# Designs tried in a protein design run: designed miniproteins, single chains, continued (5). Part 48

Each design is a single chain, and the fold is of that chain. pLDDT is the mean over its residues in the fold that is shown.

## One batch from the design tools (miniprotein)

Design m17653
Fold by ESMFold2-Fast:
Structure m17653 (fold): chain A 58 residues (1-58)
Amino acid sequence: GADEAIAAARALAESGDRAASASGRVGVFQGEKALQEGDEAAAERSARAGVENARRNA
């Protein structure tokens, strides 16, 4: 769910890889913002996009 996707993005944000860290941070920010707005589906999509971008850039 959204919490697991955000956790995965946060792990990448804390990584030593600069590109992965940047993508992970964006995923966390967008996911948490969507959760605050009550949109769990958007939160999951945003966090997963951050994880996927990190994998492509690393």
Scores: mean pLDDT 78

Design m17654
Fold by ESMFold2-Fast:
Structure m17654 (fold): chain A 69 residues (1-69)
Amino acid sequence: AEPEQIPGGRFLPPTATVEEVLAVLDRVLERAREWIRKHRPGTSEEEIARLEQAFAQAKAAIVEDEKAR
């Protein structure tokens, strides 16, 4: 079975709040940067910046969706 007991990298419960979703996205981005640094040390700064921008856009979209309600 896939490891489901990683506290900091765990998937959200079905009733997650928007704040919890945003917090998980922040953790996923940090783990993604660490994974890239460890497994792909030759990755360009531009590619890392694009990943950070994609996460920022996703977070902004979630916040705007909540505000639009």
Scores: mean pLDDT 70

Design m17655
Fold by ESMFold2-Fast:
Structure m17655 (fold): chain A 68 residues (1-68)
Amino acid sequence: LSQLEELVNQAVAQVVKEDKEQGLKLEELYLSNSQFRSQALQFAQGLQQQGLSEEAILQALVVYFKQT
């Protein structure tokens, strides 16, 4: 897995940890919907290109997913 894919997977796991109901729905969407996965990876890639740290990208992804 790429570093960005690992960060996205960690963010999904973090949402499951913080809000089990929302996190399980997110995990199902993430596993079943290739378009959703592509959008999440593109969002993370954009942040990496702006020079954000791994921790900042992870936190931004958690916020992004909680809005879904």
Scores: mean pLDDT 81

Design m17656
Fold by ESMFold2-Fast:
Structure m17656 (fold): chain A 77 residues (1-77)
Amino acid sequence: SREELVRAAVERIRRIMLMSGVDESTVRRAAKEVERHLRAADLQGAIEVVNSVPGLSEHSKRAAEFIISRAVAALRA
């Protein structure tokens, strides 16, 4: 379902941020914003949130962007 797709994508992105050592408060705020953009099928908005997270490596940003892109494609199908 649409709800399951959003929840799964947000949880994967949250884990990437936590594993990268991003602090819990920043992860919580960023995950909430990504969820908001994904619910609106807003690809650019969700990617901009991830790119604004301090301390996240370029590889982790690209992994999160890939998850976002796949989720938005599935939500638009």
Scores: mean pLDDT 87

Design m17657
Fold by ESMFold2-Fast:
Structure m17657 (fold): chain A 85 residues (1-85)
Amino acid sequence: ATLGPEDIAISFLLAGVIPPYEQFKAAVERLLDWLEAREITPEEAPYWIKLLEFFKKVLENLPEQDPELMKRIDALIERLKKVAE
């Protein structure tokens, strides 16, 4: 519940290592494709919302920006908030 893939990204940042944009972006896109194609349960939704909000913050602080990726993250967060009702 409290440990997840976001902890690895945080560990990189705390160690003073900037995650490679291309690799991080590709991993996020892959996760979004998977989540968008699946039915998410109300029990899972809060976890995914937290993870997506974390990824959004990381991506917003990287030198290269992808507005379409941010738009996808925002849309999925809103969908998951409705599921978590």
Scores: mean pLDDT 70

Design m17658
Fold by ESMFold2-Fast:
Structure m17658 (fold): chain A 68 residues (1-68)
Amino acid sequence: MKEELEKKIESLREELKAIQERMRNTTDPAETPRLIAEALRVIGDLLDAYFELAKLSEPEEREKILKE
């Protein structure tokens, strides 16, 4: 399931990019806390996905993933 985790990481990275674009274009201060909360959720999901990917990788490959 390493391939499935890699696809999940790609999806989460694109989701984070979309949130960052919304934050850059938002002029409503009420939207900002909500967008920050969404970004933090995606970052948390990314960290979890990277940890799971590291568990499935070779020792040398795992060290490289965890440093990113």
Scores: mean pLDDT 75

Design m17659
Fold by ESMFold2-Fast:
Structure m17659 (fold): chain A 61 residues (1-61)
Amino acid sequence: SLLEAFRAALEQIRKASKSVEEFEANVKKVLAYARTRLSPEEVEKIEKIAEELLEEEKKKF
């Protein structure tokens, strides 16, 4: 599904990011694209996943 594809993209960005700033910037790009492709309910789910991943990354740096 598109929702699962966006989740996978966020995980890939997390793995590739060297800093919290880099991850946050790339997440914003993914969320902007998601808002053009997903329903508002699915966008909310992806935004929550992105927030959770961002908080986990903040703990590592």
Scores: mean pLDDT 80

Design m17660
Fold by ESMFold2-Fast:
Structure m17660 (fold): chain A 144 residues (1-144)
Amino acid sequence: AEKLYQQALEIYQQIGDRKGEATSLNNLGNVYKSQGKLGEALKLYQQALEIYQQIGDRKGEATSLNNLGNVYKSQGKLAEAEKLYQQALEIRQKILPPNHPDLATSLNNLGNVYKSQGKLDEAEKLYQQALEIRQKILAKGHPD
């Protein structure tokens, strides 16, 4: 996977595909994060975020913000993680259809940060919102 993402990144850079470049940077960041290389993952996610912001890709921006939040949380930088997760959630609430799974994921991530900060009541509210979204997704997915 890593070698393929590195090769894809080089190709997208050579042909000027900025969206492909940013997507490859996020994917490579995910590989480094899974290897515990948090500093390398942070740098790659930051580069992807900058490209998505430059090209106006709000979905890519939210994904990169969420990935950055995951790294900061892993580093114990809870205030930075909170801000990044909140920004990702705000973008996702504007661009995604109601009750989308990525909204539930963003709510759970923010809830986990609040729990780590000792903000148990705020964490509980976010977990309840995420659960409600997941329940609505399941209820609407069955045939009549």
Scores: mean pLDDT 87

Design m17661
Fold by ESMFold2-Fast:
Structure m17661 (fold): chain A 76 residues (1-76)
Amino acid sequence: SSAREQAKQHTVKAVNALQKGDVEGMERYLREAAEAAGALEASEPYIEKAVEAGRKGDVDSGVRYASQATRVGLES
């Protein structure tokens, strides 16, 4: 429960950072979410895709990949 709650809070911060153009902040928060879930390795490919989308200014894809990173981490 607490790990799931922490992962969700970090993901909200990641999405908020991306919407403000802070791609580095998004990556940091997504890694913190994955670490809280104990699943950094499983989430890493989706974190990388979220960062790539964010650097291209593709906020919609960035949010989608960020959500996938969190989902994969919580399902591991």
Scores: mean pLDDT 81

Design m17662
Fold by ESMFold2-Fast:
Structure m17662 (fold): chain A 61 residues (1-61)
Amino acid sequence: SVDAELDRLEEEIERAKVYFDLDRLQALLDTLRTRFPDNPRAQALIEKIEAYIAKIKDLEA
């Protein structure tokens, strides 16, 4: 089901965040945008990834 796939993707996002794996986060973001463009839960996960990437980039500015 879509919800089970999103549960798996959310776990992957949290793991990538722990390891500061920006390449993996970008890949997960692209997957969510491509496969689930109109899903509200996927949009929330996209926002989480974007916020995290922005925060990391801001720390390097």
Scores: mean pLDDT 83

Design m17663
Fold by ESMFold2-Fast:
Structure m17663 (fold): chain A 89 residues (1-89)
Amino acid sequence: MLEEIEKLLEKARELLKEASEKTKSLLERALELLEKALEYYKKGDLFSAEIELGMAAIELGVAKMLMDESDKEALKALEEALLLLQKLL
């Protein structure tokens, strides 16, 4: 589970390097929040991890509404990472 989450976040980071400026602006914050959630989880701070996950879910929801139909792979990777992190908490 943890290794899968790390791979999904790394995949999202690589996909965002090649993504449109619009997609980068919409998903960059969600990626940062999910990376923070994972670091809090690794430190045993489950409460802070849950807060960062909640914020990431809001950012991803907004991004999904505003994104074009293109560049969905980065969004999907981040959504999958969110769901897996939530299962750990």
Scores: mean pLDDT 82

Design m17664
Fold by ESMFold2-Fast:
Structure m17664 (fold): chain A 60 residues (1-60)
Amino acid sequence: MLEEAIEAVKAGDENRAMQLLNELVKNKDIEGIQKVYELAKEKGLDRLATAAEIALRRLQ
């Protein structure tokens, strides 16, 4: 799951990465969500980065 999310971010597949982010949120994988957030910022995937940030704020 986390590896699939990382691959989707690297490929620029924001829709796929968003679906995988939702699975990380369901599993309360805070570390995985943080990693997706950092990569989304690095790749300029602003929608994904915002979604990951909101998820982190809710789970922390």
Scores: mean pLDDT 83

Design m17665
Fold by ESMFold2-Fast:
Formats: C-alpha cells, structure tokens, sequence
Structure m17665 (fold): chain A 70 residues (1-70)
C-alpha cells in the first residue's frame, strides 16, 4: 500500500466546500474510491482519509489534514 499525507490550511468556508467536493467525487467514482473517511479532529481541524485504486488496480491511501481558519 502506498500512503500520501498532505496538510492544507484554508478559510472555514473553503475547507467545507473542499470536503463537499471530495464527497461528491467519491460518489461519482464508486468503482475507484473504496472508502472515504471524514472526521473532525479538533474544532478547527478535519482529517480526510481516502482509499482508492490506482491505474494498476493497487490500493492507495491518502490522508489530508484540513486546518480551518476562522
């Protein structure tokens, strides 16, 4: 399994829009996206974990930490 980690800092409204877009993209590609986990780690941080198949059919896990600015 290949794992990627990224941290993004954004205004709260932009972070919420990004989360909504990720959910929409996962729903549109159910054969490629195996799981999408979105959890709030703190009042100003959300963690997104995506498990998907790459172009070779191998499982890839990406973790994105979103920091919400007021």
Amino acid sequence: MTEFEQTLVAPRAQAEATIAQLRQDAAANPDEVLSLEIRQVSPNETEVVVTALDQEGKEVKATVRLVHLP
Scores: mean pLDDT 75

Design m17666
Fold by ESMFold2-Fast:
Structure m17666 (fold): chain A 79 residues (1-79)
Amino acid sequence: SDVVTLVIQHDLGVSERVARKLAELPAEARAAFIRALKEGIAQGDLEGGIARAREILASSGVELSDAELREVVAGLQAA
């Protein structure tokens, strides 16, 4: 849904391209992806958080580049 893409884009401060890719995730998988990154940031284990987030993306057939994943991390750190 275009509405889901716009909500993701606004909430994370990411590009439309990244938001559209995240919108392809089922809602539960998207929540798990965001949680993995947030936990990594909070614990000072960003590398571990990114690794878990990439496993969730791969399980859903969604692929983010390192630059696209950095957009999501930056958005979460700014919030």
Scores: mean pLDDT 83

Design m17667
Fold by ESMFold2-Fast:
Structure m17667 (fold): chain A 58 residues (1-58)
Amino acid sequence: SPQKAAIKAQIQQIIADHDLPQHVVDTLQAVMDGDASVFDMDVTLGVAQIVVGVSRVP
């Protein structure tokens, strides 16, 4: 879906912009590569944003 693609793009951008620990990158990649629901991917994006100190509502 377009929403799923947009969430993946945002997660990939966070990985690209931040030098995250390998285990965090591996977890984010596993969620993106799996058949995760839009909800699960959105939650994963939210967690990634919190980890890097960036949120959708800064």
Scores: mean pLDDT 72

Design m17668
Fold by ESMFold2-Fast:
Structure m17668 (fold): chain A 74 residues (1-74)
Amino acid sequence: APLPVLSTSMSGEEAIAALEEALALLRAQGAPEHVVALFEGAVRGMRRALEEGDEEQLRAIIEAAAMVIRNVER
């Protein structure tokens, strides 16, 4: 199954939900532990950025996660 598309125009809550869905798919596909750990870190970072109201950090995390998804599906 394709990984969900991440966009910097998503709400923080929507982006977190999309990352958690991506994590579930990556685990189901047997992705390497380091890739799973990166997505777990992204979810934690996004929750913190959302609580702090740091939109710039939130967007940076979404962009980084989207890049990893593109590289994994290559």
Scores: mean pLDDT 73

Design m17669
Fold by ESMFold2-Fast:
Structure m17669 (fold): chain A 70 residues (1-70)
Amino acid sequence: SREDGEVILEEARKLGFTTLARIVEEAIRRGLDVTNIGDLIEAGKSLGLPGTVGYQNAVIAQEILKRRRG
């Protein structure tokens, strides 16, 4: 959801995870699902990032959301 994207962006910026912030901003811009690993990999590819970098950042995004949910 849009709210999930905002939560990930806020935490990524707070922690200095610049690459994750860029991927999530691109995913939101494209209307992609920030909770979906494949969609975050696609957003990363749109920014010229390797699929491995997209995957690693997608895992971090899921951990951020998991922490927020308790």
Scores: mean pLDDT 85

Design m17670
Fold by ESMFold2-Fast:
Structure m17670 (fold): chain A 89 residues (1-89)
Amino acid sequence: MEEDLEKAREAFEKGDYDKAIEYVQKALENAQKAGDKRGVARAYLELARIYKKLGDYENAMKYVQKAVKLAIELKDEELMRELQRAVDE
């Protein structure tokens, strides 16, 4: 999971958005299988960032909303701050 998110960030920095999405999707699937709600929310946040960079604001907003719901459920203030930063960028 964390390794896949790191590979996703590397691909994103190189401008390879298709690979970035693929790695985030792998991280998301692994987090879901593990019951890692924080990991699921982080994967949604990374998808939102990628879609925003692509100009796909509809999908970006969808994934932000999914991540926000999980952050509220977890009462995770740090994750909420990360989500706010992603929206403000």
Scores: mean pLDDT 81

Design m17671
Fold by ESMFold2-Fast:
Structure m17671 (fold): chain A 89 residues (1-89)
Amino acid sequence: MSLDERLAEVLAEFRRLAASYSEEEILAILRSVNTLPADLQERLEELVRFILENPEASVQEVIEKAESLGIHPETLLSTLIRLTEALKK
């Protein structure tokens, strides 16, 4: 499976689970699942806010936003996986 296909799958699952939570609750969970440097954590929070505030954004638009924030697609994928796993609990 390509990175784009895997991102599309995880993004769809994340959006489905996130519908049951507020943006602030999701950001609090994001802060709890990551032990990243503060600068990278802040940029990931901006990316997650973009995803939540733009439900029509394609996987390509999300990747472009990640690149604009200096976030590697692999970091985006691993973050979304951890976040979706936390939301399932």
Scores: mean pLDDT 81

Design m17672
Fold by ESMFold2-Fast:
Structure m17672 (fold): chain A 62 residues (1-62)
Amino acid sequence: MKPSQEEVEAAAAGDEEVQRKLAERFGISPEQARAAVRSVAAVGGDAEDAATALRLAARAAA
């Protein structure tokens, strides 16, 4: 469930394969996964921050 630092960096950089894997893992859309990791990257967060953001996105169900 917890993403690696490499997965977070790849997803934030636009790696669609990693974005899809994270989306499947957290039960969200690839677009939501991308938004979550980009938000974390924008504030200098790490893989643990990204995992938290992805879990919050899954729970928000907007």
Scores: mean pLDDT 76

Design m17673
Fold by ESMFold2-Fast:
Structure m17673 (fold): chain A 84 residues (1-84)
Amino acid sequence: MKGVQSSSMGMTSLSSRVSSEVSLKRAERGGDLEKSIKDAEDSYKLSQDARDKALSLGDEETAKKSEEFAKYSAELRKKIEKLK
């Protein structure tokens, strides 16, 4: 059903964003840069999968939100790479 699936996907996209923010903060504190980069890449892929699924369900709002989180994760990956 559209409503239940949209809510679940929204939570997945939010979780991906939070994970990316934690990865950046860990890298800024002198943590493992390679692990932080991988976490950001995984978050990017998760957000892209959520976007594609939302589009297949006709949920444009969740798809747009997921795409924004994917872009955010990509930018965080670039910031972490610059810390190398």
Scores: mean pLDDT 70

Design m17674
Fold by ESMFold2-Fast:
Structure m17674 (fold): chain A 98 residues (1-98)
Amino acid sequence: KEEIAKYYLLLAALANEDYEKFREIAKELGLSDEEIEGLINEDEKKGSAAEEKILKKAKEGMEKIPEEELQAIFDKFPAAKSKKELAERYEKLAEYFK
């Protein structure tokens, strides 16, 4: 549960372009300096690859949760219309998985 919450906090930091906070949380999750800098470089290119990789790790942690329960959780959080709303959505998801 706590690990899934930290992945969503990583996604929030990424959406805010807060790379210092991103590095701090990623180190707590056991990511190497090489992996962390690789993800930051992907995000700086304005691609979705870093976000997709982190979302995949969050989903792998949720593999034991029934699909209907996951859908109900995601349905509580509407689609973000801005990077700020995306960061706020990820912070709320992190709070849920605490």
Scores: mean pLDDT 75

Design m17675
Fold by ESMFold2-Fast:
Structure m17675 (fold): chain A 97 residues (1-97)
Amino acid sequence: EEQKLLNRLSLAERFLDIVIDILKKENFSQEIIDQAKKIREEIENARKNKASKDVADQIFQKASRLYTQVYFMLSQDQRDELIIQEQAALRKHSAEV
């Protein structure tokens, strides 16, 4: 069960990296980029420190809210790019676990 939680945190880190890269590429505000980076660091620290399920769930909720916010700020072409990169990350993650 600990390994499943660590795998979920690792996948969330990959998704935040994709979000951050798209925000930077599309010249979004530094504020939203910094918010995404902060959540990504919280996920990395949770994985390194083997955080409890409750702590991880709180971080996942923060990441989900940010992801939803970013998704609705993106154009259709940018959303398509995000989905393609997300699917690639999911395939890579599944191959590594």
Scores: mean pLDDT 82

Design m17676
Fold by ESMFold2-Fast:
Structure m17676 (fold): chain A 63 residues (1-63)
Amino acid sequence: MTAKQVKEAVDRAGLSYEEVAELAGLSVEDIKDVFEGKRTDGIGLYNVKLVEDALRARGVELP
């Protein structure tokens, strides 16, 4: 999934960036970097995957 699609899923679920960070085991800054597209390297892609996995584990529907 793209970072934009993940952000849209978070917004639909009514989760804050702080809640997403807690669920994914990441910092709030890492979550902001993912959603703002500031990191396009392998770490940015890995962090998107961690957020996807955390949202799925909480039962959030992803496209």
Scores: mean pLDDT 75

Design m17677
Fold by ESMFold2-Fast:
Structure m17677 (fold): chain A 89 residues (1-89)
Amino acid sequence: STLEEELARFEELKEKLGIPEEIAEETEKGAKALLERGLPVNRVALLTSLLIKRGEELEIDLHAEILKELGFPEEEIEKMVEKWRELRK
């Protein structure tokens, strides 16, 4: 897929998941830098990069929705969400 196609898919997910614009802009900037180096960019790589860079700063519910889009089982996500809520208190 082209960067334009992958960014369009990411914009759709941004609206669906409620990803903050600041976080989305940082993710897009990273994707463009990778493409300039000739590295493949796709939606999974964008979401994974977002999760790695901003995982601790993301709202727990948004973090869970990103993991669902990446194909993690719902039961594992639920367990992680409960643990994150306890650790962030």
Scores: mean pLDDT 67

Design m17678
Fold by ESMFold2-Fast:
Order: sequence, then C-alpha cells, then structure tokens
Structure m17678 (fold): chain A 68 residues (1-68)
Amino acid sequence: MDARNRALGRDVLELAANRALEKDGLTWEQVKEAGLSPVDVFMASIMGVPLEEATPENLDKALAERAK
C-alpha cells in the first residue's frame, strides 16, 4: 500500500533530517525560511552540500556526479 510505504518513508526521512538539523544547530523555522523541504535537508546532509547551497540544481548536480 503506497500510503503506508509513504508514511514509513516520511518518518524515516524526517528523523534523519531532524538529526542533520540538530547537528548544524538549525530549526525547521530556518529551513522553511530558506524555502527548503525535509528532503532537501536530508539530501544536502548525505551529499555534504551546505544548507545555504542546497538548491535543487546543486543537489541534482552532486547526485549526478555520485552516480558515476
């Protein structure tokens, strides 16, 4: 069931994003102010991209380089 898988995936992703935010001393308020989603924060964290540079374009570029 897609809804069940999405809920589980969101919980895991949100937990990972919360840990990344806590490490950087950031809050969800600051993430929203920067126009970022939890997915963007998580992807930036795993690819080592600073949150200030965590634009979809930069994340896609980093992901493409890692796919090689």
Scores: mean pLDDT 63

Design m17679
Fold by ESMFold2-Fast:
Structure m17679 (fold): chain A 66 residues (1-66)
Amino acid sequence: MKGLEVAREIGRMFRLMFELARALVAGDDAAVAALIARLREMGLSDASIQEIQAGAEFMAALEAKG
């Protein structure tokens, strides 16, 4: 079922994006680098990784700005 595969992949991406946002808020450069490397290991393109990183940075900014 194609929909279940897509949902599973999206869920995994969302989890990594939330983890990346938390690492960015914490200022943990090592965790940020490790999460980006993990996204590359998943076979994501640099463009997709940049989009996920931008989303995570946006979420981090929302949490920090209050």
Scores: mean pLDDT 74

Design m17680
Fold by ESMFold2-Fast:
Structure m17680 (fold): chain A 110 residues (1-110)
Amino acid sequence: ALSPVQVEIVGLMELIALETEIFVLERMLANPRVSRETLRRAFLGVVTSLRAFLDTLAELARVDPATAARLAARGAVLVARIEALFDRARDVLSPEEAAEAEAVLAEARA
């Protein structure tokens, strides 16, 4: 098992990676030359990264609830950005992929 400090560092690294992926996806959505398949794969990558971050928060909450709450507050800003991106990306996703993304976003809001 990782120490609370190690879990916090992992969570912080995951937040930085997620913010970078969101920034790249926002730029892709602004570019009409980017293919629907490229947008789909980029969005699914963001959803996967968000799920990993939520799993890290759940682990951290068991050992250091105060640090988990601070990290979750920072993550909430990114969740709002992902929700805005999801509304724009809905038409490039299959119904199953859209349902999976909605489930992950619902978990992030809980």
Scores: mean pLDDT 86

Design m17681
Fold by ESMFold2-Fast:
Structure m17681 (fold): chain A 73 residues (1-73)
Amino acid sequence: KGEELLKEAGRAVAANDVAAHDEALKKLAELPKEEQEKIRATIGAVAAKLREELSKLNEAEAAKLLGEALIAA
């Protein structure tokens, strides 16, 4: 499921695990375009809600916050 892969990618980002993140993205790219669009929309919506918080953080902290929020979604 796309939602499970999104959570896996979120966990990898939060843990700063590049290999796991790349593997999750590869699996996401193999999903139908329709499913990929839904995942992008979810990421965009989460990022938009956290935009103010993310703007206060450095790159690593922003990645962790976004990853954790995607896991919770």
Scores: mean pLDDT 70

Design m17682
Fold by ESMFold2-Fast:
Structure m17682 (fold): chain A 56 residues (1-56)
Amino acid sequence: SLETLKQAVLEAESLAAAKAAAGELYKRGLITREGLQAALNAETVEEAKAAVLAGI
């Protein structure tokens, strides 16, 4: 399921979608707290995606 969720992050087309994916990954223990916080503080889709991918 990690690969499926990682692909969902890469396919996110909005900041809200990327942040939602970060939250789901965190609930499943698949992303660091630092990655989640960086994604939630992101102001662009690419910044949020980078934060999530770095936190996995």
Scores: mean pLDDT 80

Design m17683
Fold by ESMFold2-Fast:
Structure m17683 (fold): chain A 73 residues (1-73)
Amino acid sequence: MPRVRDAVVEEGETAEDLLRRAIAESPYPKVAVAIFSEDGTLLGAAIDGKILYAKPLKPGERVRIVVTPLEPP
């Protein structure tokens, strides 16, 4: 099942930082990660440890991080 987390961007934090943290904190062996702004704009994406997309983020911006397992537990 997808895991959803809301976060606030910290000063100096990049979309790549958020993607890598979400991958590292995931209990699943293989994941897809997507980061969205409050309005639903895609800000970052990674699949199986490969970063596909990363936009510049603004400090204090609220983002939604969606982690989807690619393999069953």
Scores: mean pLDDT 79

Design m17684
Fold by ESMFold2-Fast:
Structure m17684 (fold): chain A 72 residues (1-72)
Amino acid sequence: MSARELAERLGISRRTASLLVEALEKIRQGESTERVAEELAEDLGISKSTARRLLTRARAVQIEAEAEARRA
């Protein structure tokens, strides 16, 4: 999923979406969700809890988009 597509689906800025895409890729490659959430929180200037919530929402959107692609 591209940062642009994620930004449109979540209603967030392209910058935030780019950081989320990078964060999700790190998690996919085996990096700890907790560590990635901490880095994302620092990069965005938000709380770790908010970063974790954003990651959860971004993952849900990514799974839904993949399910849509498989159904097509």
Scores: mean pLDDT 79

Design m17685
Fold by ESMFold2-Fast:
Formats: sequence, structure tokens, C-alpha cells
Structure m17685 (fold): chain A 89 residues (1-89)
Amino acid sequence: MPLPSSASKEEGIEKIRKAAEEEFRRRAAELGLPLEEGEALEKQMLASTPEEAAKLVPELKALREQIRDVLLEAQEEMAKKIKELEEKL
């Protein structure tokens, strides 16, 4: 049986959240999700002419959308694990 005095429901959920957050950050690093490249693109835009900067906007936007999609996937996976924990408890 689960030990309610040792691991409360809140503690179990917190462990799932931390594990999902660490896994997401690990996947972001593995995928080379570029917080650094995004910053480099913005810096390049500031150093460029307005016309050259406009050419970089779609790349920066696509990059931010990719980061958003991965974040949403990680959040959905975390929510499912939390629901599974609630059913097991």
C-alpha cells in the first residue's frame, strides 16, 4: 500500500512536475533548442539593415514556434502523468 505519512499526493505530483521539467530541459538541450541561437539572431538583426533584419524574422519566428510546440508537448505529458498518479492513489 502507499505510505501516506511518507509521500502525500502533493509530494507525488511535485516529483512528477520536477521530473517532467528536467526531462523537457534535457530534451531541449538534446534537440539543440537554441535560446542562444535566438539571441544571436536578434543580435544579428540589430546589426543589420531593416531589409536584412526582415529576412531573419521568419527564422526567429519558426524557432520560437518550435520551442513553444516542445513546451506544450512536455506540459501535456506532465498532465497525463499527474492524472495517472491521481488514479493510482
Scores: mean pLDDT 67

Design m17686
Fold by ESMFold2-Fast:
Parts: sequence; C-alpha cells; structure tokens
Structure m17686 (fold): chain A 86 residues (1-86)
Amino acid sequence: AAEEALRLLREAAEAAEAGDLERAVRLTSKATQLALSSDLSPGDLLAMAIGLDEVLRLARERGASEEALETLRRNLQAVQDKLRAA
C-alpha cells in the first residue's frame, strides 16, 4: 500500500512538471485514497504528506485551476489529519 501510494505521488509530480495537471490531480487523489484506506506507519504518512505538498507546489507553479488546487489541498489535509491522529 505505502509503496504503491508513494509511486502514484511520484508519477503525479512528473505529470505536474509536464503540465498535465488533470492527471496529476487524478493520481494524487488515488494515492490519498490508498493512504486513507490503509494502515500506514507514521513515517509512511509523513512521506505521503511531503509528496503531496510537492505536487501542490508544482501544480501552483504550472497555473492549475482553483478547483484543482482545492482538491490537492484537501488531499494533503486528509493525510496530515491522519498523521496527527497516529
């Protein structure tokens, strides 16, 4: 679960760098869903939060829509909330 979620975040970052913001948001949402539905360690959740923050930064730099940025912020917040509860 952790390995797959982190791989999806890496692919999302690559998509964001290429300007494919729709794909970046989709992959990030899949990674977040995996993280929320799995018993990840605090270390894995921290790695997820770092990866999500990177995708959000890249999307912002590439001029993503406010709707896309809100989706990315909500995904990051959800992982941060789970990390705080762990």
Scores: mean pLDDT 85

Design m17687
Fold by ESMFold2-Fast:
Structure m17687 (fold): chain A 85 residues (1-85)
Amino acid sequence: MIQIPASVTDPAVKEAIKKVYDLVRSGKIPKEVLDLVGAKTGLEALFRISLLPREKAIEAVRLIMKAAGVPEELYEEVISVFVPS
């Protein structure tokens, strides 16, 4: 489980990241994300996202955020946490 980075100071971004983790823990990650990253579990999917080409990693994180109910205005900030440059 990855922890929220200390560089994330916006409370809305922190809550968005928490929603992503809650979705992973609840086992509600969409099958299309698991298929995209070649994973069988949500935790494996999060690990594999770091090994994907940036474009596919961003797509996977966006699908997870949509399923978690994260507002689209926060997508870029949340992507920067799970898909660092």
Scores: mean pLDDT 74

Design m17688
Fold by ESMFold2-Fast:
Structure m17688 (fold): chain A 90 residues (1-90)
Amino acid sequence: SLRLSPEEAERVRQGALEAIENARKAYEKGDKSKFASYLAAAMIYATLLDLSGDREGAAEVYRQIAEVSRKAGDEETAERFEKLAEELEK
């Protein structure tokens, strides 16, 4: 399993949340390319948190990915990430 130090995990979590915020802002401006890139970065960071055992951090990021995806009209991605968050929260 991938193992991160607490400081590394916190940096990854902050990077994920920043990517989500940047994705949201890009979408509001109509920049679909930046939206997709930031969302992809958030997905990678969330997966790293999940693989490192930061269940709470990964669940939070997965939930926010789902919310942003649904607002962008991507219901399939939203459902996928909601299910990932539910699995970690249980």
Scores: mean pLDDT 85

